# Designed miniproteins, single chains, continued (5), part 24

Each design is a single chain, and the fold is of that chain. pLDDT is the mean over its residues in the fold that is shown.

## One batch from the design tools (miniprotein)

Design m16810
Fold by ESMFold2-Fast:
Structure m16810 (fold): chain A 94 residues (1-94)
Amino acid sequence: SLALYVQKQLAIDGISLPVETIEKLLNLVGATERDKGAVSAATAPQLQRPGSRDLVAGLMILLGATDQEIRIVTGLTEEKVAKIRAKVQKAFGI
Protein backbone atom coordinates (compact mmCIF):
# COMPACT_ATOMS: atom_id res chain seq x y z
CA SER A 1 0.00 0.00 0.00
CA LEU A 2 1.33 3.44 -0.96
CA ALA A 3 -0.37 4.96 2.12
CA LEU A 4 1.46 2.51 4.43
CA TYR A 5 4.76 3.32 2.68
CA VAL A 6 4.19 7.08 3.17
CA GLN A 7 3.20 6.52 6.83
CA LYS A 8 6.44 4.55 7.42
CA GLN A 9 8.63 7.23 5.76
CA LEU A 10 6.98 10.02 7.81
CA ALA A 11 7.45 7.97 11.03
CA ILE A 12 11.24 7.88 10.40
CA ASP A 13 11.16 11.72 10.61
CA GLY A 14 9.02 11.57 13.81
CA ILE A 15 5.77 12.46 12.01
CA SER A 16 2.68 10.38 12.85
CA LEU A 17 -0.39 10.51 10.59
CA PRO A 18 -3.19 7.90 10.37
CA VAL A 19 -3.01 5.72 7.25
CA GLU A 20 -6.64 6.69 6.45
CA THR A 21 -5.63 10.40 6.43
CA ILE A 22 -2.71 9.64 4.09
CA GLU A 23 -4.91 7.50 1.78
CA LYS A 24 -7.50 10.32 1.59
CA LEU A 25 -4.73 12.82 0.70
CA LEU A 26 -3.23 10.48 -1.96
CA ASN A 27 -6.67 10.17 -3.62
CA LEU A 28 -7.29 13.95 -3.33
CA VAL A 29 -4.03 14.95 -5.12
CA GLY A 30 -3.97 11.98 -7.54
CA ALA A 31 -0.65 10.62 -6.22
CA THR A 32 0.38 7.12 -7.39
CA GLU A 33 3.10 4.53 -6.66
CA ARG A 34 5.37 6.56 -9.03
CA ASP A 35 5.25 9.46 -6.53
CA LYS A 36 6.71 7.48 -3.55
CA GLY A 37 10.18 9.05 -4.07
CA ALA A 38 8.70 12.41 -2.97
CA VAL A 39 8.50 11.19 0.67
CA SER A 40 11.53 8.86 0.97
CA ALA A 41 13.34 9.57 4.27
CA ALA A 42 16.58 8.00 2.91
CA THR A 43 16.98 10.42 -0.05
CA ALA A 44 16.28 14.01 -1.11
CA PRO A 45 12.61 14.43 -2.20
CA GLN A 46 12.01 13.60 -5.88
CA LEU A 47 9.64 16.34 -7.04
CA GLN A 48 9.76 16.10 -10.86
CA ARG A 49 6.17 14.76 -11.12
CA PRO A 50 3.14 17.05 -10.49
CA GLY A 51 1.60 14.35 -8.25
CA SER A 52 4.83 14.27 -6.18
CA ARG A 53 4.82 18.07 -5.67
CA ASP A 54 1.08 18.09 -4.84
CA LEU A 55 1.55 15.19 -2.36
CA VAL A 56 4.39 16.97 -0.50
CA ALA A 57 2.41 20.25 -0.48
CA GLY A 58 -0.68 18.46 0.90
CA LEU A 59 1.34 16.70 3.64
CA MET A 60 2.99 20.01 4.60
CA ILE A 61 -0.44 21.72 4.80
CA LEU A 62 -1.75 18.94 7.10
CA LEU A 63 1.36 19.45 9.29
CA GLY A 64 0.81 23.24 9.57
CA ALA A 65 3.47 24.54 7.15
CA THR A 66 3.26 28.07 5.72
CA ASP A 67 2.74 28.77 2.01
CA GLN A 68 6.30 30.17 1.84
CA GLU A 69 7.77 26.94 3.30
CA ILE A 70 5.72 24.85 0.83
CA ARG A 71 6.89 26.98 -2.12
CA ILE A 72 10.57 26.62 -1.08
CA VAL A 73 10.31 22.81 -0.72
CA THR A 74 8.09 22.02 -3.75
CA GLY A 75 8.87 24.82 -6.26
CA LEU A 76 5.12 25.37 -6.74
CA THR A 77 3.74 28.83 -7.55
CA GLU A 78 1.87 30.90 -4.93
CA GLU A 79 -1.39 30.34 -6.87
CA LYS A 80 -0.91 26.53 -7.01
CA VAL A 81 -0.10 26.35 -3.26
CA ALA A 82 -3.24 28.41 -2.47
CA LYS A 83 -5.37 26.05 -4.63
CA ILE A 84 -3.98 22.92 -2.92
CA ARG A 85 -4.46 24.54 0.52
CA ALA A 86 -8.12 25.32 -0.24
CA LYS A 87 -8.69 21.77 -1.55
CA VAL A 88 -7.01 20.15 1.50
CA GLN A 89 -8.82 22.44 3.97
CA LYS A 90 -12.20 21.63 2.37
CA ALA A 91 -11.54 17.86 2.25
CA PHE A 92 -10.22 17.62 5.85
CA GLY A 93 -12.45 20.26 7.50
CA ILE A 94 -9.53 22.52 8.57
Scores: mean pLDDT 83

Design m16811
Fold by ESMFold2-Fast:
Structure m16811 (fold): chain A 74 residues (1-74)
Amino acid sequence: MTYTTDPMELEVTSETLTLSVPLPAGFTSVTANVYDENGNLVATATKSGAAGAVVNFTFNLPPGTYLLQLTYTG
């Protein structure tokens, strides 16, 4: 089973973006893709966990506007 979110606009005001992402029931991993304002993929990471686990992402990004998209896999 796979679920992908609509892209979400984020403004980064520091050099670090931190995300805490809960894994819904039936999903065992999540991939976070970060795109710049020109649509280029600038960061990607995949985290796995048990059902109900919260996974943490840390990305080092220059200040700017980005798009975040999450893909859950179970």
Scores: mean pLDDT 80

Design m16812
Fold by ESMFold2-Fast:
Structure m16812 (fold): chain A 95 residues (1-95)
Amino acid sequence: KETAKNLLEAVRQNLLDAKRAVEAGDTKTAIHHLIAAMLLVVALKIEAPELSEEAEEIIRLIKEALDAIDAGDYKGAVEYLEEAARRAEETLKKL
């Protein structure tokens, strides 16, 4: 439980940092935090296979946020990041 909680909190933090970077127009920093979040979610899926469905949904939202950033849809990117962070928070509360 402790490792999964630590990974989820790190995922949530990177998603919130990415959101702030997008809002500031710093797409390079946003992408850096999203790549970090993606790697942490992959680690979570390996460490806690019982959370694999939640992990896959967060990965999907991160990919949609990256696509939105690439398209210049920063509002859409923020919405995907807020949903991803919300899902990480909800999963964390169940542990």
Scores: mean pLDDT 88

Design m16813
Fold by ESMFold2-Fast:
Structure m16813 (fold): chain A 65 residues (1-65)
Amino acid sequence: SQQQTSQQVAQMNKQGASEEELKQKLIDAGLSEQTAKTVAKAIVSLKLSEDKAKQVVQNALQSEQ
């Protein structure tokens, strides 16, 4: 689910996952490579909190529909 995916990505980021690891998880969840790359880069580069990372992933999953 979108909720489960956003929670998993946010937790991976909190645990120090790389941009590439987050990107791959987002692609596996059904995001396009371009969107997954943009979202993963934003989360890592902006050092987003767990809540903010979760929100960004949720919004991206909704926008791909």
Scores: mean pLDDT 82

Design m16814
Fold by ESMFold2-Fast:
Structure m16814 (fold): chain A 90 residues (1-90)
Amino acid sequence: TKEKIEKVLEIAEKVARRIAEALREQGRPREADAFLESVNKMIETVKKSQNISAAKDLYTALESAVERLLGDKDKESQKLVEEAKKILEE
């Protein structure tokens, strides 16, 4: 449903901001900007297609980024990804 996709995209924007903030704190602002641009393009694709598979692809990318860039240090981002994945499975 549209409501499901809207919630999932809201969570994606929150997770992307947290990753970008962490990259900026690490002195990597160009990588933060590139990451946000990439995620925003995926979000627009999900909005236009209304496709659950596209939303799952977005969350596969976000989960990978959280693991690689934040690891165990940001449990809030891990929680947000898990919440969104549950919404997509329902």
Scores: mean pLDDT 82

Design m16815
Fold by ESMFold2-Fast:
Order: structure tokens, then sequence, then C-alpha cells
Structure m16815 (fold): chain A 95 residues (1-95)
């Protein structure tokens, strides 16, 4: 129903904001590293790294989803740069 949809949307946005807030001080560095990795890695290598990170990560599924949603929002697409940024953000959050 509408209230359930509004609640889920709010929870998703809150999780994205939590990730953004935790990474705000290092975001410029993460973006630079993601762009470097995207330039030097194949699409297959980045997809494989993302899959390994998802499998080995101590982060819950919701947090991983929020990370990649934030990366997609920053680059306005779900391509190579967004995948690379998602990987770098996940690594930083696991430190």
Amino acid sequence: DREEEERLEKEGQEKIQEVADKLKDVMDELIKEAERIAKTSSDEELAQRAAQLAKESSLDSETRGAIFALATKIYKDSGKLSIALGIEMAKELEK
C-alpha cells in the first residue's frame, strides 16, 4: 500500500544518506581512485571485483545496495565508473 511504499522509499533514502555522511570527508579521494581504476580495468575485471566484494563483504545487503545506489546517483549512470566507485566506497566502510 501507499504507506508501505513511502516507508520503504524513506528507509532507502536514509540508508543512502548514512553512507554519504560516513564517506563525506573522503569522497573526493574515492572518486579519484574509482576513475583511475575504471581507466585501467576491463568491464569484466570490475564486475568480478564487485561480485567478490559482495560475497566476502561484512556489510549487509541493504548497505551494499545503498553504496551502489549512491555511486549511480553521483555518475548519473550504472556503468563502469559507478561500479568502481561502489567498490571503493565499500572498502572504505569496511575499515
Scores: mean pLDDT 77

Design m16816
Fold by ESMFold2-Fast:
Structure m16816 (fold): chain A 98 residues (1-98)
Amino acid sequence: SSKIQKLQEMIKLLHFASIHVGIAALHREAGDLKSAEIYMEQAKRLVEQARKLAQEAGLSKETLDLLDQALNSTDPQEMHDLLSEATKMVKKELEELE
């Protein structure tokens, strides 16, 4: 179904966003705040795409709230944790589709 395809695409987008957030965390630990900000911005562009798919798929307010919190985060670790929680919710929704 189109909903299944949207959820699968969201999982991919959130996975790549988490990779960018991980790179941002490494730059922040090294004291390179400018590079950390660039990678966080790249991650946020991926999360914005996932959020649009979440709205189109009619996902829960709880999932949308997690994505919105991730988009407003300036801390890579916080954003990583929020993306992990959002990914779990998307996977649960996908598993409930028979």
Scores: mean pLDDT 89

Design m16817
Fold by ESMFold2-Fast:
Formats: C-alpha cells, structure tokens, sequence
Structure m16817 (fold): chain A 90 residues (1-90)
C-alpha cells in the first residue's frame, strides 16, 4: 500500500513525531524497568510492543494529559514490581 511506502519517507514533521514517540516510549520503559527485569524475555517483548503503541497515542496528547498517563503507568509498574518481589520472598 502507498502508506507503507510513505513510512520510508521521513518528512520533518514525521521525524519530530517519531522523536517524541521514542522519547515517550523510553520514559514508559524506564518507569517499568524493574518490572521488565523481573519479566521473561517473551513478556519483555510484549511490554515493549505495548509501550510503543501507547507512546504513539501519548504523542498526540497535550503535555498535561501525557504526564497524567505516564504517572499512572509508573504507579502501576511500581505496584506490579512490589508484588513480584513479595512473591519471591514468600
């Protein structure tokens, strides 16, 4: 499809948008770092794919909306990490 061919042609707007998406993706993955380290390689792949999709959605949001979602992700990741640590200590 022409859209797939267009994906290989980086416009300035597209490069900026991809840069923002990559930065957001990295922020999500950094927030989930401890959880990722406790996950299997297959689970890590799924988490990275979800982070990529979410970063694309967040890049379209206002900074305030984006920060709200990122804060929620961080809290959920911290809760999941804590649960896994507790399960390993038991």
Amino acid sequence: MAEQEEANRWTAEKLIAVGEEVDIEFEILDAMKDYLELSTPEEQKEIREKAFELARELAKMTPDERNSVLEKIKKEAEERTQKLIEERKA
Scores: mean pLDDT 71

Design m16818
Fold by ESMFold2-Fast:
Structure m16818 (fold): chain A 99 residues (1-99)
Amino acid sequence: MSELRERLAELYRLAQQVIQTGTPAQQQQVQQLLQDVSSTFSDRNNIVSSLNRRIDDLSSDPVLRQQQLDLLRDTTSRLTDSVRNTVDSAIRQLEQILA
């Protein structure tokens, strides 16, 4: 959780630098990258809403409940990895623009 927050702070810092010092074409590329990151977070919110509904539907059978919880944990982990990968990709693209 803290790692993702630090990466987001770095992303926004680099984006601000390009917006202040870059060409109009570079500024447009940065706006597109920020839009892509924003879209990923919107998709995450939709997935989180779906996961919350599945938590509410958890089985009263202890064995099935454990299997459902393990699946939800795996899904949450993969969702976090997807968001982190999108942010890291955007940071790399911003570093290339600033190079």
Scores: mean pLDDT 72

Design m16819
Fold by ESMFold2-Fast:
Structure m16819 (fold): chain A 72 residues (1-72)
Amino acid sequence: SKKALNIRYAAVLAILRGATPEQVVEGVRIAGKGFGLSDEEIDELIDFARRLSQMTREEKLELARKLGEELQ
């Protein structure tokens, strides 16, 4: 969904700007609930945020570029 895509994009930008993995996980949980996403979609966003914390800076930058393009 476009809502989930927006949350993924925000999560990548947050971690690139120095948010901790725990802050990003909590942020996607709150945003998912706020947008009325299902528990399954929220769990997928949490898993995304956890995987994101294991990526290199270069991988995060490329992911941000791709997600930003898909949102347009």
Scores: mean pLDDT 86

Design m16820
Fold by ESMFold2-Fast:
Structure m16820 (fold): chain A 77 residues (1-77)
Amino acid sequence: SDEEFAEEAIKKIKEFTERIRKAESEEEFLEEVEKASDYLTNEVGPNLPKLPEELRQKVLEAVAELIETIREKLEEL
């Protein structure tokens, strides 16, 4: 279902966000960003237009947090 997809996507995006926060090297950071980018491109992006507005907004909020975390981590490197 759309709800189950959104819930799983948010969970996975949050897991990527935490792995990026915990990266201790530039190499680990880049590996985790690549994995997150791959997931967003192949799983999230194609399915976003299929979601009801409310669920789409919640997924996009999780994506925004991921992007902000990447930005913050880049400033630490």
Scores: mean pLDDT 87

Design m16821
Fold by ESMFold2-Fast:
Structure m16821 (fold): chain A 85 residues (1-85)
Amino acid sequence: SEDLERLKELVKKIEEMLKKGVDDKELGELGFEAARLAVRVAPEEYLLELIGRLIRVMGYILDGDYKKAGEEGLEAAKLALEAVE
């Protein structure tokens, strides 16, 4: 699906940004997109965990902690991708 392909792209992009030590609003925005898409693609049994991660991403963005937003969004994306394999 288009969402699944985008989620795979987001994992690679966020991992690259984190490796380079990026900590800007774009990383936070990508973390949010990753967590949102993770909620959309994952099986029902993962919804509570992924909604919790999405809420944490939003909290980190509000605090200006874009690195933590990116890290949390990345973990949400990885969980969803593992769940749909």
Scores: mean pLDDT 89

Design m16822
Fold by ESMFold2-Fast:
Structure m16822 (fold): chain A 86 residues (1-86)
Amino acid sequence: MITLEIVKVEYNPDTGEYTVTVKATAEDELISTVILQDEDGVGLGVAVAPNSRSATVTGRLPKKTKIIVTVRLASGEVYEFTVELK
């Protein structure tokens, strides 16, 4: 089972961007990669995990919208999650 946590959402007034930090945790398997994308599938950030059960990815957005989080396990299984930022 995979658990996602929105660790942080920060607005930077100097750049006009939001920084989002997401943590993925897999209970039964090791994570190889976590990919963060916007709602249109544009890449925002990638975390290549060194075969860990948790990985944190950070990305920047011009507006507070939906994100897509893709978690790839060491087994090669891939899970995709759509998360709304509030």
Scores: mean pLDDT 77

Design m16823
Fold by ESMFold2-Fast:
Structure m16823 (fold): chain A 74 residues (1-74)
Amino acid sequence: EVERLAQGAAEAVRRLAETLLEEGYSLEEVREQGERAARTIASHVEGRLGPEAAQRVREAALKALEEVLKEHEE
């Protein structure tokens, strides 16, 4: 369950970041939007599965965001 949620969150945030970059948003703006999305997803997970699960999901989402930003920054 937690692994599937983490994967889903990572995919959702990656897709969001790619879409915003394609639309011409800055790397800073995309980071802010992606971090906000990751926090929102993690908040919902925490309420249902607890803080450890929420942290794992948040970490997966933020790693996906960072990888997308790194690809476009380099």
Scores: mean pLDDT 81

Design m16824
Fold by ESMFold2-Fast:
Structure m16824 (fold): chain A 74 residues (1-74)
Amino acid sequence: MPSAEELALEAQKILLDPNASDEQLEEARRLLVEALRLELTRRGASQAEIDANVAQAEKYYEQLVKLLKELREA
């Protein structure tokens, strides 16, 4: 089974690829969210803590993807 570290590394490869498609960037978001949930669950975080951290991470991911798309269109 993939570890949180393996999922995060796969997402990082997609994010660092200047040729990554919109579909691949959305896949990277899913991988990062899954990695975060797995790591927080492993650490014994409550469901409320997991939900709060995921919501914050998704907000920052939207900002990151917007920035990456703007850099690719510049």
Scores: mean pLDDT 80

Design m16825
Fold by ESMFold2-Fast:
Structure m16825 (fold): chain A 62 residues (1-62)
Amino acid sequence: DELIERMAAAFNQETDPQRVARGVQILYRSGIPVSVIRQAISQVSDQSLRDAGLQQLDQLLS
């Protein structure tokens, strides 16, 4: 759960939704579990950044 908090903190430092989407791609390809990535994205305070991360994750699963 420390990993989820650290990833969420990193995403919260971003200002560009495309950088969040790219970060999600990198984490997914690095073998981080989908549930962990989704939980980290859900803790992002900015809605546009959160939506970009979730959209990217859903596209990777399609």
Scores: mean pLDDT 81

Design m16826
Fold by ESMFold2-Fast:
Order: sequence, then C-alpha cells, then structure tokens
Structure m16826 (fold): chain A 68 residues (1-68)
Amino acid sequence: DKIKEAVRSRAGPNGLSSSTDAVLGLMDAGYTEEEASKAVHAGRIANGNDTDGLTPEQVVDGVKLAKR
C-alpha cells in the first residue's frame, strides 16, 4: 500500500507518526497538504487520538473517511 509505506517511512521508532509526519507521508504519496491534513484529522478523530501518534493503518482510514 503506497500510503501505508510512505507514512511508515516517516514513523518514529515505535511505529507511530506525529500529525506533521503523517501529513508529510501522505504528501510523499501524492496528496496535497490540504488533502493530507484533512485525512490526518479524520483519522485522529475516528480513533480518539488527539495527541498520541498515528499508525499507518489509522492514516489510511483517515484518507478513506476524507474521500467520502
């Protein structure tokens, strides 16, 4: 999965990405900053995370939610 791989490449040692790193990972995968920010926000809200890191799977879920 192109999105999952791009986000994973920017993840910290624990496999979690900050909001900024998740946005940059999505931009590496071809998303605009606006699209990436909306996707990361959707993923955080859906998973109850506001300060914790995001898994690549949670970022993919956010992309799916933001595209609907």
Scores: mean pLDDT 74

Design m16827
Fold by ESMFold2-Fast:
Structure m16827 (fold): chain A 90 residues (1-90)
Amino acid sequence: APSAQAQAAATQLSQAIGNNDYQAMIDVFQQTLSASTDTQRAVVGMYDGLVNGMPASQVRARLQQNNTTARLQAALQQYIADVRAQQAAA
């Protein structure tokens, strides 16, 4: 099961996404860069499902393939860049 930290981070991200709060999304990603791998997986999976529209099976497959801290950090950095671009355009 995900840790309490992983569940809290995923919940914070889902609320930020629902509110179109770009700064709150960026803050969650930045905090997650230095978090445990389980927390990184939870946040990446939440964003891939809710924003990138991936079905649960595809999210699971992607997380199995990207099960290293370096790959998860690369995904989080890309999400920060993407959300910052959206924030600047708004």
Scores: mean pLDDT 84

Design m16828
Fold by ESMFold2-Fast:
Structure m16828 (fold): chain A 60 residues (1-60)
Amino acid sequence: GMSLEELLKSIPGVTEEMARQLKAAGIKSLEDLKKVTPEQLVNLVPEITLEQAEKFLASL
């Protein structure tokens, strides 16, 4: 499966800060990320909008 680092490298607009916040929240893999709701993602990465979170998760 794809690692979180590999996934983040492939997605335009994902920042290093976003990657740090996701890892700090215990999101270590694509599978972990797929279990996150858009609302939870905005709570973990408040720099993004709910619409951006929905589009990001839908692209996985």
Scores: mean pLDDT 70

Design m16829
Fold by ESMFold2-Fast:
Structure m16829 (fold): chain A 75 residues (1-75)
Amino acid sequence: MEEGEKLLKEAKELYKEIVELAKQLPDVTKSIGEILRAIGLLLDLEAAVKAGDLEKAKALLEELRKLLEELKKEL
């Protein structure tokens, strides 16, 4: 559970950053879409951690990181 707890903590921090950046987007529809995408990834990651699928959780964490970087490029 130690590795899964670390992944979940990192995912929650990435999610917070994504939400704060998405709120700054000039297009409100895009802002909502990006927040919903981040929520979906976070929920899937939580499910993967609970199932003990750490490889899937790591892949979902990487998707959250990519989403954050794409948002930084659009601001």
Scores: mean pLDDT 83

Design m16830
Fold by ESMFold2-Fast:
Formats: sequence, structure tokens, C-alpha cells
Structure m16830 (fold): chain A 89 residues (1-89)
Amino acid sequence: MKIRELARELAELAEKAGWEDTAEVARRLAELESEEEIKKLLEEVKKEDAPGLVIAVAEAALEGEEALRKLLAKLARELGLEELAKKYE
């Protein structure tokens, strides 16, 4: 699964959980086309002292598909969505 697809799924999960700041960053990630653009987004959210989860999402996207899948699995499990968590593990 590509970073853009994982970011879109993360945005949907965050929106349902009420994590609007996280949902917004995930939606932005789903629109980015390059690692350089993801790196710029990470620097932006760090400079603005964004919530830790927002920074973690940008960091995972920059690290790659596996890191973002692991974060999705962790967040899905925290929300009690066991079957969804298994999909990303």
C-alpha cells in the first residue's frame, strides 16, 4: 500500500476519532507526491510545536510505508478496531 493511500485511511480514522489536527495533517500527506514535500511538512509541524501525534504521523510518513502502517495499526487498536489493526500489522 502506498504512502498516499495509507495517509487517506489515517485521515478517515482520525476524523472518526475526533482527532481533527491529525486528520488535517493526514489529508495533506495524502496529497503530497514526494519525500521532499513530506520532509517540508514535518519541519513545518515541528516548528509550529504541533501535538505529538501530528508530528509522529509526519515522521512515520517520511520513514515509509511500514512505519505508517505500524502507526495506523497502533491507533486502530487504541480505538478498539482490532480487525482494522490486523490489516495494517
Scores: mean pLDDT 81

Design m16831
Fold by ESMFold2-Fast:
Structure m16831 (fold): chain A 85 residues (1-85)
Amino acid sequence: AKELAEQAIKKAREAIEIAMEALKKAKGKVLLRAIGAAISAIGAEFQARLALEKGDKELAEQALKDAEIALEKAKEALEEAEKEK
């Protein structure tokens, strides 16, 4: 249970870092996608931390899934921002 929450926190933090890089580089519609990715990543980190504090396995599993989705969105936003050079 705790390991899942800790993995979710790590992935969510990675997603936040990537989303922040995307925000720095993004313009126009890609900027909105980068903002969405950042919000998703921050939400996933909050869920993961709450799961860790409560020892809730189901919440930890959901937080890990949300963190993985946020990481994918962050990577996509960064790739789009870099393509629009």
Scores: mean pLDDT 82

Design m16832
Fold by ESMFold2-Fast:
Structure m16832 (fold): chain A 86 residues (1-86)
Amino acid sequence: SLVEKAEEHIRLGEEARRRGDLLEAARHYDRAGDLYLEAFQLTGEGEYGEKAIESYEESGRLYEEAGDLENARRSYEKAERIRLKL
């Protein structure tokens, strides 16, 4: 399912962060956000919208820490767009 795939990306992102692979971690959290957003759009369940926001914000934070300000901005903008729909 979309949710199971999102949870797997969260797990992989946490592993990458523990190793200090900030860009890899950021990409996994961003992908988890995309999958939770798709689940939110298909189900209307606010919990998935909230998880998408959390995932995108973590991705943005990790991109920012890595110095990738362009991808950080994109991730934060994705989170903000979902907030307007909750």
Scores: mean pLDDT 91

Design m16833
Fold by ESMFold2-Fast:
Structure m16833 (fold): chain A 94 residues (1-94)
Amino acid sequence: SHLKELEEQVRKEGEAAGLSEELIEELFELIKELEEETKELQELADNGPDEPEVQKRIREFGLEWYQRALELAKKAGDEELAATLQQAIEKGKA
């Protein structure tokens, strides 16, 4: 299944990056939620919803997702990635 292939890919890349099993599982859930939201947003766009509502949902989901990604980067000890994600969050709020 797609989810099994995604889990195997995230595990392989996470192990190569030196991530713990717990961090690999958190990363998989984070990516899975992004894929599910992207699919729902595409279905909304295809069904002709009001474009401003789609943009609002993208902004709200994006901010929450980047904040979770930042916390994961901090737990992984990736200070460079954490700094990059923090800058992206601040720029997105402007």
Scores: mean pLDDT 76

Design m16834
Fold by ESMFold2-Fast:
Structure m16834 (fold): chain A 96 residues (1-96)
Amino acid sequence: MEIFKRNALVGVDQFEKEVEARKDEFSPEELKLLKETIDKVRQAVENAESPEEFKEKVDKILDEAIKKSTSQKVIDYLRSLRDYVDFLYNLINLKS
């Protein structure tokens, strides 16, 4: 769990930095949605008791954010975050 949480938080931090570096490419509403989504994912990582619980919570958060977005750019960022989460989850499953 500790290695998983550390790797997940590093990825979330990197993703947040990328959004901040490209903030001028987003509308205020898009930026708010991305930042709120990143914060919810971070909280899901910190509060998860298992990789399974984390995966379920993050999938729900990302699905809701994608459903609210009409911007392909925002959707692409959210999909990249999902792919990273899936990668981390698969690493844990390969070790179990």
Scores: mean pLDDT 76

Design m16835
Fold by ESMFold2-Fast:
Structure m16835 (fold): chain A 95 residues (1-95)
Amino acid sequence: SLAEKGEELGREGIRLAREGDGDRAAELAIEAGSLASQAVDNGGDPEKALRAGKLAVEAAMLAGRAGGDPRRVTAAAISGIGAVFNAELKLGVKI
């Protein structure tokens, strides 16, 4: 599923960031967040999409700490946060 692929890419982004590859980690975080949002939009499992979005946010944060390009890291954070927000709305989280 899109959410499961997003989760896989988010985990790979975290791994690359921990190895010091902030730029590649940020790219994978952007893709992970995008896939998580697409999963929500296509009626996929919102709990799986939420996990993928949270992993994208973690990958973005770690990419920044690893010295990734600030613009790419910012795009990754926005992508992941947006995915988390969309998934939480679908799960009926009352604000």
Scores: mean pLDDT 86

Design m16836
Fold by ESMFold2-Fast:
Structure m16836 (fold): chain A 82 residues (1-82)
Amino acid sequence: SDMDRQRLRDRFTQMTVEFSDIISQLYQRGQDDQADQYSDQFNSISDRFAQALNDGDIVTAQDQIDVMDRQIQQMRRTVDSI
């Protein structure tokens, strides 16, 4: 439904903001290679999310949000360990 698609887009936008903040923190701490690797991984998940939404596949789009959430949690742990 349009409401489900909008909900997923809003969540994706929030996660993109969180991701960008963590990437900035990694660069500030001199972890450039790790920041670049996480950015590449996030872009791949983002592309799959966008394709799922375009195909109307809400289940796959939600799964990609869950994958992004797990990645953001892992990235936060990485920053906290530096």
Scores: mean pLDDT 88

Design m16837
Fold by ESMFold2-Fast:
Structure m16837 (fold): chain A 74 residues (1-74)
Amino acid sequence: DAVERLKEKLKEAGLSDEDAQRWAEELARALSPAELAEVLSRFSPEQLEEIVLMMHRGMSPRDAIARVRAQQAA
């Protein structure tokens, strides 16, 4: 399950079980299964933490992903 794998990566980045579960579910709600699989394969735990931080500050999941992806491509 992509949600479970995303949760484990967020926990590796230092999030609590509760926070990792919440943000994994939020991403799964906003993204397709294919988009979730791409996020899991493309981003490190540290980059996923940055995405979650941006979402916590009110950025949409897709906008947060696009910003981190742009940084990765540089």
Scores: mean pLDDT 81

Design m16838
Fold by ESMFold2-Fast:
Structure m16838 (fold): chain A 68 residues (1-68)
Amino acid sequence: SDPLGPEQLARQQEVNKLASEGVEVFETDKEKAFELFKEGARVAGLPEERAERVAEEAVQGLEAIAAR
């Protein structure tokens, strides 16, 4: 097993926090959820264009689930 170092662990915790907040606000504010998912992807080390794509896919995925 590869244990996470302190910096990697802190980054992972921030990513998880932003993702959780995005899911929580999605039902009331989709724009805010998109912003939180995009920030989470950026914290995870993705370039801006890829982070925006990941956030877009996350919002679309949640919309698809909510429509069922």
Scores: mean pLDDT 80

Design m16839
Fold by ESMFold2-Fast:
Structure m16839 (fold): chain A 66 residues (1-66)
Amino acid sequence: DMADYIRTNGARAGYTFTPAAIRMMVARANGDMDRMQQLVRDVVAYVGPDRRTITAADVAAVVAAQ
């Protein structure tokens, strides 16, 4: 389950993803796990260490810059 992958890897890195962020990431990856892995990495790098919550707006900003 891609949503479980996001939650598990986000928590391991110290981040919480909002339900809206998870939905956007799952839609963007469209069943491609390699794309999902890269998207998680890019979104975490974008948000940085000062914030622990990743929102749909953060995901949208990263996707727009890709």
Scores: mean pLDDT 81

Design m16840
Fold by ESMFold2-Fast:
Structure m16840 (fold): chain A 78 residues (1-78)
Amino acid sequence: SPVEELVRAFLAGDEQGLREVAEKYGLDVDRILELFRKYREASKKLEEALKNGDKQAAIEYHKELVEIRDELLRLAEE
């Protein structure tokens, strides 16, 4: 399943694996990598917010991560 393989590579932080899965299934490689980079940035911000005890920022960045994941799932559905 393209959805299952993309989600696994995405959650593993495997940019090369994401590229290979996207190419294998004929998906938009550039858009998937853009979403992956946005996810990495949001994940880093979430980690920093949690470290600093900023609960409101942590909730906001967690919502951003969910939105990025939902966009990735939409791109994986043909």
Scores: mean pLDDT 82

Design m16841
Fold by ESMFold2-Fast:
Structure m16841 (fold): chain A 61 residues (1-61)
Amino acid sequence: MSREEIVAEMEARARELAATLSPEEFERQMAAWAKEVIERYPELEADALRIYVRAMHALAA
């Protein structure tokens, strides 16, 4: 899978979780997921953190 495909999948996953989970469960799942992505794809750390922060900010609004 290309970098663009992985980033697109991460964004789609964040949207899916935000739509289906409670705020508390969403935060827990997103934190665990971001950690897993960073461990598996260190080169995508900045992208994973950016998606995580944006998702959390959208949830808080």
Scores: mean pLDDT 73

Design m16842
Fold by ESMFold2-Fast:
Structure m16842 (fold): chain A 76 residues (1-76)
Amino acid sequence: MRQRIIDIAEQAIRAIQRGDMGEANRQIGQLVRLGDGDTARIIADGVRAMSAGDQQGVRRSIRRLRDRIRSYRRSI
């Protein structure tokens, strides 16, 4: 389960960096189904920031996702 969550979070970072809201929303759905609502919320915050043109919010969301990925990797 942890590796799958890491893979999804990394895909979400790439989608946000590309401006691909459709892909980012698909990653949110996968994380909700896996029971990781906290990571899903961070991606949702990033998508909202993208929609609002909030570049600082986008950067904050990406940093939070990277921090979550690092925490999961340390737990493996």
Scores: mean pLDDT 82

Design m16843
Fold by ESMFold2-Fast:
Structure m16843 (fold): chain A 94 residues (1-94)
Amino acid sequence: VEQPEKVVATSDDVATLVYSELVELAEAGVEEIEESELIKRVMEKYGLSRKQVREALRELEKLGLVERERVPGSKRRLVRLSPEEAQRVAALAA
């Protein structure tokens, strides 16, 4: 994907891009993704910084659109659409 213009993205803009990536992953059958891999994908695809992506994830979690969960017995964190959003995406794909 072509990189966007080098302007300072607002948290809202970054949150929209991160949310869109999670929706695309869910449509492709990827219901959850490791936080570090999601950050890497969004950084590479949209030219965003790790800080911007992390701030966007916090905003999406605060809005109830995304859940972040630590893998039991691991230091890894998984990111997924909230159950409500995941059901909505699945319904649109059907």
Scores: mean pLDDT 74

Design m16844
Fold by ESMFold2-Fast:
Structure m16844 (fold): chain A 99 residues (1-99)
Amino acid sequence: VPKPLSKEEAITLANRLKQEAEEKGDELLVRIAEAFIKMLNDPNVSEEELEAIRAALLRVKELFDQGKTTPEALAPPLLYIFFVGGPEFAEKFSVYLAK
């Protein structure tokens, strides 16, 4: 298993994912990357929530690199955020994703 991403590495990865998604024209993936960036920069996010965000982001990037960015493929890593942070954290993520 590769070493977990630091906060700085995760922000860098999320920004790269956004750029690559914009180049591909994948609007859903752009919104997902923007939601990750917003949450990683939120000072009120706990260390446990940050760990869940980092893990989900890494999985989304792996799926993007494999060309598997369907909603069905992206659902499990995004649901992992719901499982770790609970419904309030998942709702916060969905609000960031929608805006």
Scores: mean pLDDT 73

